# Designed miniproteins, single chains, continued (5): the designs that were tried, part 62

Each design is a single chain, and the fold is of that chain. pLDDT is the mean over its residues in the fold that is shown.

## One batch from the design tools (miniprotein)

Design m18144
Fold by ESMFold2-Fast:
Structure m18144 (fold): chain A 103 residues (1-103)
Amino acid sequence: GQEKAVELLREALRHAREAREAARQGDFEAALAHTQEALRHAREALKHTIQAGKLSPEGTELAREALRHARETLEIARQAGHADLVAATQELIDTLDALISLG
């Protein structure tokens, strides 16, 4: 339901924040690991959202906050030339954009 999508998006947001912080510190292995966890939770949230037919306002705000952190991580990854982090972060951004479109 919408409640499960919100729970998963809280986890996605937590990992997106950790990824951005790790990227800012130059810890690209930690940034990649957190981005992959954020993506896993966001993809699961998207499945629940599709089944529910819409994303709640709370879920939409969580997805927007996660998207802001992911965009910062993407810029840092691009400046560093870290291809794996760029790819994973772009997939996260695309998934969060899909979630927001259902809100």
Scores: mean pLDDT 92

Design m18145
Fold by ESMFold2-Fast:
Structure m18145 (fold): chain A 88 residues (1-88)
Amino acid sequence: SLLDKVKERQRLLDQLMKLLEKDPELAKKFYELYEEYYKKIAKAETKEERIKIVEEFKKEMLELLKDNPELKEVAERYFELLIEVIES
């Protein structure tokens, strides 16, 4: 269900935040990128525009996390669920 996807997305976000506690400099860059993209998503008027912004966000986030396999894996799952929720 959509509610189950929303709950799983929140669990993945909480897991990302916990993993980022180990690296304050990476956490700062992560939250700056997160804030920038969520502002863009909030301003988007169509589902198509939101999906394009999320795909750009995913690309930049996975590049930022490339040297941390655990963070990258959780982030990939987070973005898959985020796109599914937007497409619903």
Scores: mean pLDDT 85

Design m18146
Fold by ESMFold2-Fast:
Structure m18146 (fold): chain A 72 residues (1-72)
Amino acid sequence: MDPALGRALDIVRRAVEKAPWDTLLEAARILVENPEEGLARIAKLAGVDPSQLTPEEKEALLRLAREILEEV
């Protein structure tokens, strides 16, 4: 597994586990309209500093977050 994909999966799982449903739906909407803001919100929900993410981790996180949050 790509290390960036592994970290992105961990971040998304933490956000889904810790955030209320309404907050996850709002984050999903923001992710579609403004990917950078949506990514920052998801990272913060997971307890991760978004500024510490590499470009590869950000790209993987955006893709995985879209896939998971569309299921919610």
Scores: mean pLDDT 72

Design m18147
Fold by ESMFold2-Fast:
Structure m18147 (fold): chain A 110 residues (1-110)
Amino acid sequence: SAKEEALKKLEEAIELAREILELAKTSPNAEELQALAEEFIAELEKTKEAIEKRDFDSAKEHLKKAHELALEIYDLALKLNDEKLAELAMEVIEEVNETATYVDELEESE
């Protein structure tokens, strides 16, 4: 179902964000990267809660904030010349975009 796919993509994005947190521990600007990744995980958890409550307006708002945070992580990765961090940030952006598509399908079908 669209709900199961959305929740799966959110869990995958959270797992990737936790990998970013681990990489941040040894990176320049570790404090800023950790703060961005932690806020990103929080917004994904809020999206998950909103989907479970069938509050699709809130789910979309939290996904938009998560997307903006992921772009900030990507921009920071480019400034740090950290290819692995940039790759993980791109994967996270892709997972967030796919989740948004499933949320739209779920809203239209229910």
Scores: mean pLDDT 84

Design m18148
Fold by ESMFold2-Fast:
Structure m18148 (fold): chain A 71 residues (1-71)
Amino acid sequence: SDAAIEAQAREAKDRAITEGESMDVMSFSSSDSDASIQAVIDALREVAAANPALRARYLGAAASLEEILAR
């Protein structure tokens, strides 16, 4: 569900903001497929497009996940 992916992406970003930490994408490394990570990236980009005020935050989270896929 796209809504579930968006919720997962928002929770990860909210944690980074509230704790002063960068988004921890390492949680995706042990059980999630590349396709699952790509789905979260796509959802983050869609949420960024729909929410101009939060665009930079969601695109930053997408970039962090893209770094995981690039390795």
Scores: mean pLDDT 60

Design m18149
Fold by ESMFold2-Fast:
Structure m18149 (fold): chain A 85 residues (1-85)
Amino acid sequence: MMKPVVGVVSDPDPKRLEEWKKEALEAIKAGKSVVLAPPEMRELAEEVLELMLQLTSSGPAILVGRTKEELESAKRVLQRKLAEK
């Protein structure tokens, strides 16, 4: 399973930390999962989020993808888990 991370700890800029925290909290309150990734990885992040939602049976989860390799690895792990069940 993907390890959920709140994006608060990943940005040294206090204003960006507040913004990420607010986005994450709003998503959690709405009962939604969030994937935080660079804008250039948006399509890959959307694929990871879709797979994560199918595996999350209870509660929202937050994933922070820092690199393309991290997001591709997450996608592969999630696809494998879905295919095995």
Scores: mean pLDDT 60

Design m18150
Fold by ESMFold2-Fast:
Parts: C-alpha cells; sequence; structure tokens
Structure m18150 (fold): chain A 71 residues (1-71)
C-alpha cells in the first residue's frame, strides 16, 4: 500500500510530498516519517495502525487532513 494524505483544501499528498507533510506539518522526525511510510507499505496490520495514529495526531494538533493507504 501507499500512504496518501488529503487536506481540507482538497490537496492530495503522496510519495515524497507525503513524507514532507509528516515532517513539516505534523512535526515528525525524518526517522519517524520513514518508519510510518514503511509501516504503511509493508504490512496491512501495521498500515491500519499507522493510519489510525496519524489521523489521531492530526486531529489532536487541529490539522484538517485525512490519512489513508491505497493499493
Amino acid sequence: GKLVIKDGDGKVYEGEEAKKFLIEKLGLSEEQANSALEAASTNPVTARVVVHELNKLAKEKGIDVEFEVVP
């Protein structure tokens, strides 16, 4: 799977843009962002967990985005 981010303005982030969003907007380290992207692509269980945690983190920070994993 691939991590995709949709913001409240209708912009979609994927690949390198999604990684940049995790670092610059959510405040993750590069190591944390790489770990999240790996979890989203490698295993369906960890993909679901990371999407849930990222959506929770965004909501707690007041950032209007939704995370999903696409095939």
Scores: mean pLDDT 83

Design m18151
Fold by ESMFold2-Fast:
Order: sequence, then C-alpha cells, then structure tokens
Structure m18151 (fold): chain A 94 residues (1-94)
Amino acid sequence: MESEELYKLAQEAIDAARNGDFDKALSLIQEILKKAEEDPELSGLYLFLARQVALEIAKVAEEARQNGDYETADKAIETLKKAGFTKLAERVAA
C-alpha cells in the first residue's frame, strides 16, 4: 500500500544528490512537491518524502564541508533554498 513509484522518485533524488547532480535532485524534489499540491489527501506523504530528500542533501553539504569541498557544499545549500527548505539551509550553513 506504499506508493512504490513515489518511493523510487525520492530514492532517485537522494542518489542524484549523493552523486553531486543537484540540478537533477532539485528537479525531482520539485516534482514531489508538485504532486503534494495536486493530491491534497496524500500531501502529507509527499511532503514527508520531500523532507527526507532535503535532509539527505543537508547531509551531503555537511560531509562536503568536512572534506574541504566548499563548492559542493554551497551547491547543496543553494539546492535546499531553491526547493523551499530555507530554514534547513540556514542551519546547515551556520
């Protein structure tokens, strides 16, 4: 009864972020958020999955900073801002 297709979409977004493809990760997270707007009954599930993707992008940013890869960290933080996770981006940037 879990949406296998939605789970795969979230997993693809996470994999894109881990591979440094933040443009693809942003596109996929925006698709999940759009589905949340189009299906009010399942919006909570879509928003939960979008937040899981955002948390993984935040983790990639932290790991990149620890490794001295500030360019990757900055791209990940900007991806969070563009996806609307502004407060999470601020916490990771601090």
Scores: mean pLDDT 80

Design m18152
Fold by ESMFold2-Fast:
Structure m18152 (fold): chain A 81 residues (1-81)
Amino acid sequence: SFDDEMEALVERAIRQLEEELDDAALIERKRAEMEELRREILEKVRKGEISETQGLVLLKMRLMAVVTEALLEKRRAERAA
């Protein structure tokens, strides 16, 4: 279903963070953020503001931004140390 596909995108993004980050607390925080984004986009689709296809594309882009920001934060911290 659409909900299952959205959940699969979130789990895929979290697995990517788990491969790159050794910070369980940070990963859990990012999971919460990604679940918030999933709910927000689901509500937009449910209200007819965007299509399911548009919702999946938007979620994918937003999840990629969260992953990229987390990885950049790690790299900045490593350079500052």
Scores: mean pLDDT 85

Design m18153
Fold by ESMFold2-Fast:
Structure m18153 (fold): chain A 76 residues (1-76)
Amino acid sequence: DELERRAGRAFREARERLGLSQREVAERLGVSPGTVSAIERGTGASAAMLLRAADVLEPLDPEAAERLRELARELE
């Protein structure tokens, strides 16, 4: 739960730094905006979802992508 909340916070911070809405990130990930909201609140964050988010963010913010990959490894 603590790791999921930390992952959600890191995800939200990366999204906000890029100026992306929850809708825009959801579209890029192929999920609903509600799913993005849940992840950012620290619920439903899985290692697989964080890896997908890292792949989406890598071209825009490689440092944020690496942080999400580190958190995904801890979540397993």
Scores: mean pLDDT 78

Design m18154
Fold by ESMFold2-Fast:
Structure m18154 (fold): chain A 110 residues (1-110)
Amino acid sequence: EIEKLIEEAKEKRDLKLLKEALEKAIKKGDKKAIAEVLRLAAELLEELAKVFSNASLKETNPDLYKAIMDLLEVFKKLFPKETEEALKYVEEGDYKKAAEILRKMAEKVE
């Protein structure tokens, strides 16, 4: 079930499905799935960094911006300090640094 949600989120680039997969993985204690969600979220942020070099995502796509912020908030339960830093970088439009933090979080889970 969780693996299917992650696969669909990857295929569709859907952050809402990725958030659902993360919430289920945390509830189940599935560290492998949590790490996979973190890596996919980092990949999506790295893709955004290539398109939005000057931090206009909140203006151009507020729904996507909200979806990113909502997804990152879920990680606060596992990594409160790292998640606060990642959220700050997303607010600043530094998606590459936010992605680097998520990749480090994935290494800590595994």
Scores: mean pLDDT 81

Design m18155
Fold by ESMFold2-Fast:
Structure m18155 (fold): chain A 97 residues (1-97)
Amino acid sequence: SRFEELRARALALAQELSELLATLDPERARAAEEVAGEILDVFLTALADRDLARAEAALAVLEELLELVKNAEDLSDEEFAERLAGLRARVDALRAA
């Protein structure tokens, strides 16, 4: 089913993110982990509610977090924090919807 496909994708993204977070400095890793947790909470709530659109939107934010972490070495601490704050704002908007 589509929900099973989304769950499988979430697990794959979470695993890749976990491996990449180990390469970041501890402060950046903790900040990214907090946002990842918030994304996954929204995703799991959407799955429980059978809200496909919200689940897909939450995974899209998780994919963008993964890309941010992949490019972290090319970003200043300020740029990383600003982009992470932007992702957090999008998660908060999804939670409020």
Scores: mean pLDDT 88

Design m18156
Fold by ESMFold2-Fast:
Structure m18156 (fold): chain A 55 residues (1-55)
Amino acid sequence: TGGGAGGAAARGGADGEAAERATKYALQNDSVKAAEAMGGSEEDGERAAREAASG
């Protein structure tokens, strides 16, 4: 990446570390752990897993 604009937008106001943990758990097919890492519901974890799979 050549600039910080994309990275800043990706983090938004959320905890980027928590998002990365959620992605790791999602890739392990553990939606519950992914949801816990992001402080959301199991469905939120599944959404993160789908986004990770699409990327």
Scores: mean pLDDT 57

Design m18157
Fold by ESMFold2-Fast:
Structure m18157 (fold): chain A 100 residues (1-100)
Amino acid sequence: SITVTESGGGTVKEGGSVTLNSQASGFSSPVIRVNWFRAPSKSDDPSKATFIGSAKADANGRASLTLTNLKKSDTGYYFSQAIAADGTKVWGSGVELTVY
């Protein structure tokens, strides 16, 4: 089965930084891009979330997003969408970030 797993969230003080990671596996074609989105909560549809940015995936299907100078408004649930060269797209389950 295809999986996309996020990590690197948690609780961070305002003004700090965090690196979010996405790991894609089980794709039949190389993963070429990972798009990152933020939703206010885990229950939100990630396809309707705010686009944050995109990263190239490495040869192992890994991509990272670093957020710096965090604000309380950056609090939310961060989802990645992995995109393979054959056009297959799979969403991760998301990772929580709390800025206090």
Scores: mean pLDDT 85

Design m18158
Fold by ESMFold2-Fast:
Structure m18158 (fold): chain A 69 residues (1-69)
Amino acid sequence: EEEIEKLRKKLADSAGAGVEHAYREAGFPDDLARRRGEETKKAAEKNLKTPQAERDIRVYLGLEPEPPL
């Protein structure tokens, strides 16, 4: 399921970039913003490998139905 791995990478990259951008917009130093972005990307990569995150991705891709509320 290459689509799941591609989406995981895209989500992790986006999370890292988003945090880096937010820190820069808030006026933090570029080196701190970059480090926080990298930390967030690595944490997201780990979290996106959990069974729950995989199910969320599968639901988004139409591979599994959305669980009832």
Scores: mean pLDDT 74

Design m18159
Fold by ESMFold2-Fast:
Structure m18159 (fold): chain A 87 residues (1-87)
Amino acid sequence: SLEEQKREVLREAVARARALGLPAEALTYLQTGLWEMSRAKSIEELEEAYEKFVAYLRANLDAATFERAAAVLEEARRRLIELFEKA
């Protein structure tokens, strides 16, 4: 199902963030952003959630941690958009 595929995207994104060595605080922020993106009912809502959390991460993390977290969030965004386009 679409919901199972979304959960898989989030699970893989969180695993990737852990593998990249993100600190616990950054993981918490990233998990929140991923969950809000997964709740989006349209590509427009997904993009709004993505932009909001990219801005949040930029404001609350150092540059190196932000780059790693943003890369994970961007990959999840791309995969979630593909799920909407296939539906």
Scores: mean pLDDT 84

Design m18160
Fold by ESMFold2-Fast:
Structure m18160 (fold): chain A 95 residues (1-95)
Amino acid sequence: MVQFPPFDPSLSKEEVDAWIEIEAATVLAVIHLLGLGYPQEVIDRVEEIGVLAYKDIDKAIKEAEEFLKNSTDPDLQRILKEFIEVLKKVKERLK
């Protein structure tokens, strides 16, 4: 499993809240994918996008949308749509 970057104590409260929301959304997506029996490659891809969101949220959203576009599985599409929605909300909050 990909490890999230370490907590930075110099972050603002808003940045800390954003970090928590990105991690929670990534973990929730991974739990749902594991429960539905998706292969490790799909799980790793979602975790990688979650880690990317801490460095470049715009790129993370773009990569998640590309993954969604290339998916034909309705359960995977639903999970990715929910994940993307959280990333977009976090981006709007960070401004």
Scores: mean pLDDT 80

Design m18161
Fold by ESMFold2-Fast:
Structure m18161 (fold): chain A 84 residues (1-84)
Amino acid sequence: SLEELLRQLEEAVRAGDVAAVRAVLSQLDPDALVPASLRPDFLPEDATVRDFVRYLATMAYVLDRFDIADTLLDRFGLSRSDLL
């Protein structure tokens, strides 16, 4: 499910597992809506997987995992200026 994939992606980012991040990202539709159960309260009701990936890229950046942050951003055509 999308919920399970996004949960796995967040866990991989927190763990610093680049291979797991890449594997999950390959299965994601950037335009799909984020399940309400996983949506941070600062994201809008119509937040997409792309918005969720921006959130995770920001988390990776804060954790000094720049390779993971760049991998997340590059997958959906985002840049560091898109960090939250």
Scores: mean pLDDT 83

Design m18162
Fold by ESMFold2-Fast:
Structure m18162 (fold): chain A 67 residues (1-67)
Amino acid sequence: GAMDAAASKKAVANAVNAGRELLSLGEGLGAEGESLGPGKVKLVVTTSTGTYVITATADGKVTVEKA
């Protein structure tokens, strides 16, 4: 529904903002996104410094882990 779409968009925005911080640390080589459920997304960002896994929720919880 519209509420689920809004939550998903917010989660994606939170993940993208975290990914931009990683991009400042090296050349961006790729990014791949996956839905983990309503309002939660996983973004895998590959840079020249390594691969990072970002998990973000619509309520602003963001974790960044080096793969």
Scores: mean pLDDT 72

Design m18163
Fold by ESMFold2-Fast:
Structure m18163 (fold): chain A 104 residues (1-104)
Amino acid sequence: ALAEIGRRAAAALRAGDKEALFEAARELLALAQENPELPADVVHAAAGLLIAASSTFDAATQTTTVATENQRRAVELAWEAIHSDLPVEEKIRLVEEALAEYEK
């Protein structure tokens, strides 16, 4: 269920678990692709989780890790999906491309 993915994403955010955030983004995108009746907010949530997965700050060491070039491109595509006036189908395509860039 959507709520279960949301709970896992929240736990991953608290733990700084980038892999879990990325998997939650993939699950939300798959849900949006399989259920076209779902609002664009589901695609926006997937994009937001991918952006979170691409940024890390370690409070204990006061260190921020710079995203790779592929992760930066993923963030740019995800940001466009959230902030564009594109149809939901095109937003899904942008997030799918962003996830593919992240995995490189």
Scores: mean pLDDT 74

Design m18164
Fold by ESMFold2-Fast:
Structure m18164 (fold): chain A 78 residues (1-78)
Amino acid sequence: SAAERERAELRRAAEEAKASGDLRPVWDFVVAYLERHPDAPGEVLLELAELLQAAVDEPERRDELLNRAVELLLEHLA
């Protein structure tokens, strides 16, 4: 299903980001997701943006914060 594909793509992007230290794969996924889901709740988008910004600002917490962002997105993908 489309939801299963989106979940697989998100997990892959998160693993790539953790391995490389480059958050671009996760940001690219989020941008594409928002283009497909323009009615996504603003509060969820704000929390997601704050988690991703914190992962940039605090590299020592990057894996923890990326895991939280992934869980937030997976909760709202279906």
Scores: mean pLDDT 76

Design m18165
Fold by ESMFold2-Fast:
Structure m18165 (fold): chain A 91 residues (1-91)
Amino acid sequence: MRVDIFVTNKEGIMIAAGVSHPDPIAAVDELLDDVQDVIDKEDVTITIAAAGSEEESYELVQKLVEHIKERLSNVEEVKISGTVGKIVLKK
């Protein structure tokens, strides 16, 4: 299953992007490590988009959103819509 993860600032400009390997949780952790300095300093949105069956993709997006919420204390808002999850972070 493929998962695309990207980080945008408050203006909607993409500041980082990644694609998952077979371990999507590890891929999320690697991306968050790479952008940790940015997410500590400014408001950002993390978007997760999964490719696969709708049911499988929704379950995976939910798991990844939950993992990010457990790792990050600055989660302001979460929205899951079908195969796409959005997480809003505040500095």
Scores: mean pLDDT 74

Design m18166
Fold by ESMFold2-Fast:
Structure m18166 (fold): chain A 94 residues (1-94)
Amino acid sequence: AAKEAKEGAEKAKEYAKKGDARKGGLYAADGGSGASKAADQGDGKEAKEAGKKAKEAGLEAVKVGKGKDVRYAVGGAIAGIGGEIQGRIALGEV
């Protein structure tokens, strides 16, 4: 789960930089979901870091998004936020 979360977040960042808000958002959602699973498995630090990166990538995808593709970017950012929060909870930080 932790490895998949990192890979999702990294791909999200890559696609957001290329101006692909839809793919950036979808991979950010994969990264955030993976981070939540990593937190559930006790990998709180990895989950927090991957969720944070997915959140940032989703927000970058929002900046480059046009029309309906912005919804995927927003969804990815929200998933990243969830993953970061769950990682912090697993670490006792909240």
Scores: mean pLDDT 83

Design m18167
Fold by ESMFold2-Fast:
Structure m18167 (fold): chain A 80 residues (1-80)
Amino acid sequence: MITDEMREILVKKLTEFLLKHLNTDDKEEAEKRAQAIVDRILKETKGDINKAREYLKKLFPDPEIQKEIDKIIDEAVKEV
């Protein structure tokens, strides 16, 4: 189950991910995108972390990106 703490960690990790892949210093834009993605995941998956992982992988079909998504989810779970 995605907790409030996991949500905050997911937003932080996804913001870092977006900054890296967009090659941009626009932290506010990356943060807004991360927040929107996480909120959409929570709505679509009802807080199920495994469904959240699958949802993110469907948004980013690149195998290298999917590996990065697995790390983000695993780190969020580990930090809570």
Scores: mean pLDDT 75

Design m18168
Fold by ESMFold2-Fast:
Structure m18168 (fold): chain A 74 residues (1-74)
Amino acid sequence: NREKAFKEAEVATLLLKAVVDYILAKKHNDKEGLERAIETAKEASELAKKYGFKDSQNAAEGIRKEAEELLKKL
């Protein structure tokens, strides 16, 4: 159905954005980029939780934790 497809696309888009932002920030030691990746991952996690997409929620939380750990080292 259209509504479910839009919810899946919305979560997937935020998750992909968080991954891309994280990888680019890690490559360039970009503190602000890591902070943006953390924020986007939190948004993806909250939306996935709201929609009941457990796997996407876990993936987003993983990205957030990785970015937070890297940020502590910069």
Scores: mean pLDDT 87

Design m18169
Fold by ESMFold2-Fast:
Structure m18169 (fold): chain A 96 residues (1-96)
Amino acid sequence: EKEKLEEAIKKLREIGTELSRAVEAGDFDAAVEAIRKAADLYREMGKESQAKNLERIADELAEAARKGDRFTAEVYAGIALIQLAVEIVALENKLK
């Protein structure tokens, strides 16, 4: 159990770094991919509702980017980053 939580935390931190770098570079295709990787990890953890929410955020980000709406794309990326940070804190608290 502890090893699974530590691996999930590590993967979420890596995805968060990928997402942050993609947004800073204006690479919204990479940002969408990072969010979808997080959704897949949430499913592996049994968090189906949270996974579906991340997929919806990825779809909204992709649509905003397609329309050239960079501000809206960055807002959705920010929402995803906050959700990843909240989950990391929740998982770290389970290790105590």
Scores: mean pLDDT 87

Design m18170
Fold by ESMFold2-Fast:
Structure m18170 (fold): chain A 86 residues (1-86)
Amino acid sequence: SAMAEIERLDAAVRRLADARRAGEVDEEAVRALAEVLGLSPAALRRASDEELRALEGRLQLLAAEYLDLDEEERAVLEKIRAQIEA
C-alpha cells in the first residue's frame, strides 16, 4: 500500500541519518529515496540534518494524505508513529 511505502521511506531516511552519525553512507537508502522521491543521490549524500528532518516531516504529511480514516483512527495511528519514532 502507499502507506507501507511511505513508512519504508521514513525508515530509509532514519537509516541514512544513522549511517551519517557513524561516518558512513547507506547507499541503499540513498538509492531508495532518490528513486521514489525524484531527488538526486548527490543531494541526499550532502543533505544536512535539518534537510533530513524536513524530508521526514514531508513523508509524514504524505502518509496523512493517504489515510482514509476517521479522526479517531488517525489519532491512534499518529500516536503509534510517535512512539516508534521516540
Scores: mean pLDDT 67

Design m18171
Fold by ESMFold2-Fast:
Formats: C-alpha cells, structure tokens, sequence
Structure m18171 (fold): chain A 92 residues (1-92)
C-alpha cells in the first residue's frame, strides 16, 4: 500500500526536521557559550571562562549526537522514498 509507505516517509521527515531544529539550537548555544568563555578569559575571569567552556562542551556533545541521529533519519527517509518510487514504477 503506497499510501501507508508515503505516510511513513512523512513521519520520518517530520522527525528529521525536529532533530535538525534541535541540532541548530544546540550548535547556537555551543557557539554562544564558547564566545562568552573566550571573552571571560580575555577579561582575566578564569572561573567564569571554565564554567562557560564546560557548558559549551556539553552542548557540543549534544549537537554531535543529534546531528548523527539527524543524518540517520535522512538516510532512512531517502531509502524509503526510493522504495516508494520503485513500487510506483512497477505499478505503472
């Protein structure tokens, strides 16, 4: 049933978009905290710089994991769409 496979592809793409949005948020937070950490170091505030750098690294780990999940979802979506196209070609 092509309509069911198309629904599954749509669900995968929605999950992909959600992980893409999360990945962007994590990356933005990583970069912001990293910039603030560098500024604190320049100002001689080592304690603040270290705290902000730890926050940045936590977001960077989250970004890396989320980006891998995003790529996996996109690969699954593309594979399912190829199967849908192959089935449509066989029905034609």
Amino acid sequence: DLSQLQQQAQDLYQRYQQTQNLSQTLQDNRDRYRQQSQQALADGDTDTANRLNHQSRSYDIGYTLTDRARNDLLNQYNQLNQQIQDMQNQLS
Scores: mean pLDDT 88

Design m18172
Fold by ESMFold2-Fast:
Structure m18172 (fold): chain A 89 residues (1-89)
Amino acid sequence: DEAAYAELQRRAAAAVEEVGDISTPEGKREVLRRIREAARALYERTGSLVALAYAYAAEGELAELEGDLEKAKELFEKAYEYFKKAKEK
């Protein structure tokens, strides 16, 4: 999963550079949507649990920005579980 981690780090950095202003809720939302999309695509292509965890984490942060704290908690718990499973491999 080192390759998946590296790809998602590059995609996250690119998203931040492309959006520019991440201090606003709109800027944060756009970056998170791009990261979620990249992570989902990587998971579909590779089956990487790191990619799946990143997708859930980004979706959780999006839910938090919308004020849905219960949904955010569930999504973050899923992200942490998949990160743990990836570490065991």
Scores: mean pLDDT 81

Design m18173
Fold by ESMFold2-Fast:
Structure m18173 (fold): chain A 70 residues (1-70)
Amino acid sequence: MAIDHVQAAIKLLELGQNDLALVEVKEAAKLAPSAAKELDDAGTLLVLGRPDLAKVKLQKALAILQQEQA
C-alpha cells in the first residue's frame, strides 16, 4: 500500500537512512497518483540533501492518503 511506503520513508528519515527513504518515496509515488506531486517533491529534496523539507512533503502526502482511506 502506498501509505505503508510513506510511513516507512518517514521512519527511515528519522533513523538517518536517507537513501532507503528515497527508495520508499519512489515506490509510493508509483502507487499513489493523488499524492504523486508531494512524493516527487520529497524525492527531489532528498536528492538535494534536504531531508527536513522532504519530511514536510511526506507528511502532506500521508495526510492525502489517509483522507482517501477514510
Scores: mean pLDDT 83

Design m18174
Fold by ESMFold2-Fast:
Structure m18174 (fold): chain A 67 residues (1-67)
Amino acid sequence: MEEAYKLGRELASKAIEELKSVSDEALEKALEIAKQTAREMIKDEKKMEAAIRGAEDAVRSLREAFA
């Protein structure tokens, strides 16, 4: 669980870095990319949900930092 959550956060960070933008649209796009990547990489449903939660938390933290 912890490892999957951390992976989700890293996937979101990488997607944001690739987009090179922290606009609301870019953050939403990064979240969708991270969620899709987690669903493709992780076969276990509970671990996949933990990774998605990690990605959501990472995007929310970045949004709050730039608010």
Scores: mean pLDDT 78

Design m18175
Fold by ESMFold2-Fast:
Parts: structure tokens; C-alpha cells; sequence
Structure m18175 (fold): chain A 58 residues (1-58)
């Protein structure tokens, strides 16, 4: 289904963000730890987006 493809792309963006934040440590992370980090990054991303929008608009 094409809807699944759109959701998959969103996940890839998060993977890139995690890789950039942790650098090489991201490769050492297990898939289980990656799942836990997704929850924290999602919450952290919401706060960053709120702050970024304020600065970008201002």
C-alpha cells in the first residue's frame, strides 16, 4: 500500500537524525536500544520543533 511507503520514509528521517547525533555509536546500538531511543527522540523532537518554529518565525 502506498500509505505504508510514506510512513517508512518518516522512519528513515529519524534514523538519519539518530545516526548524526550518535555518529558511529548508532551503528553499535542494538535494534532493541534503537526502539527505546525512538520514543525519546520523538518526545525530544517535538520540543525542538516547537523551539525551532519560534526562532524560524521570529
Amino acid sequence: APEAAAQARAGEVEDRTVAEFFGKDYEKLTPEERKALYKELHRYGLELNDQAEAEDAA
Scores: mean pLDDT 54

Design m18176
Fold by ESMFold2-Fast:
Structure m18176 (fold): chain A 80 residues (1-80)
Amino acid sequence: MEEEKERIKEILTRLFKAIKNKDGDGVVKAFEELFGVKLTPKQKERLKNLTEQSIEDLKNVFKEKYGLTDEEIEEAEKKA
């Protein structure tokens, strides 16, 4: 549980780093690792064009499904 939470925080940090660097391929890779899925080219294109609202929706997923706090999310974003 704590071990998995650390892994999720690590993936989240990589995701935010990719977003900050406008690295669409890095965003796709972090998303695929987080959800254990392989995206189609069309899905990858959609994910590379994330809006500010889509980023907020992602933060909410981390809070609701993985039990991260706003502080933990902000720390991951700052660490990126």
Scores: mean pLDDT 73

Design m18177
Fold by ESMFold2-Fast:
Structure m18177 (fold): chain A 95 residues (1-95)
Amino acid sequence: MDQDYFDEVLGEVIRLVEQGKYDEALELIKQTLDSLSKEDAKVFGKRVIELLYSRTLIDPGLFPLVEEVVKIVKERVPELQDELDSLLSRLKSNL
């Protein structure tokens, strides 16, 4: 697995988020998930959500972005549904 590839894409997602380009960040995440195998999409999906979770604790305005990312990841990797729904509930309670 190419760890460097995920780090490059995650860096671009953060750059777009810091610029307020949330729709472009969502499109990049969706395109990346759609281009990956299911196994790689699961790893990437978890990493992008963990990254956005950490940033949302500092900037609560990012919560709607996390909700949309969770929807996209659940569509691509339905097996993560319960884990991701639990994560959103925890994040919302900490804001």
Scores: mean pLDDT 82

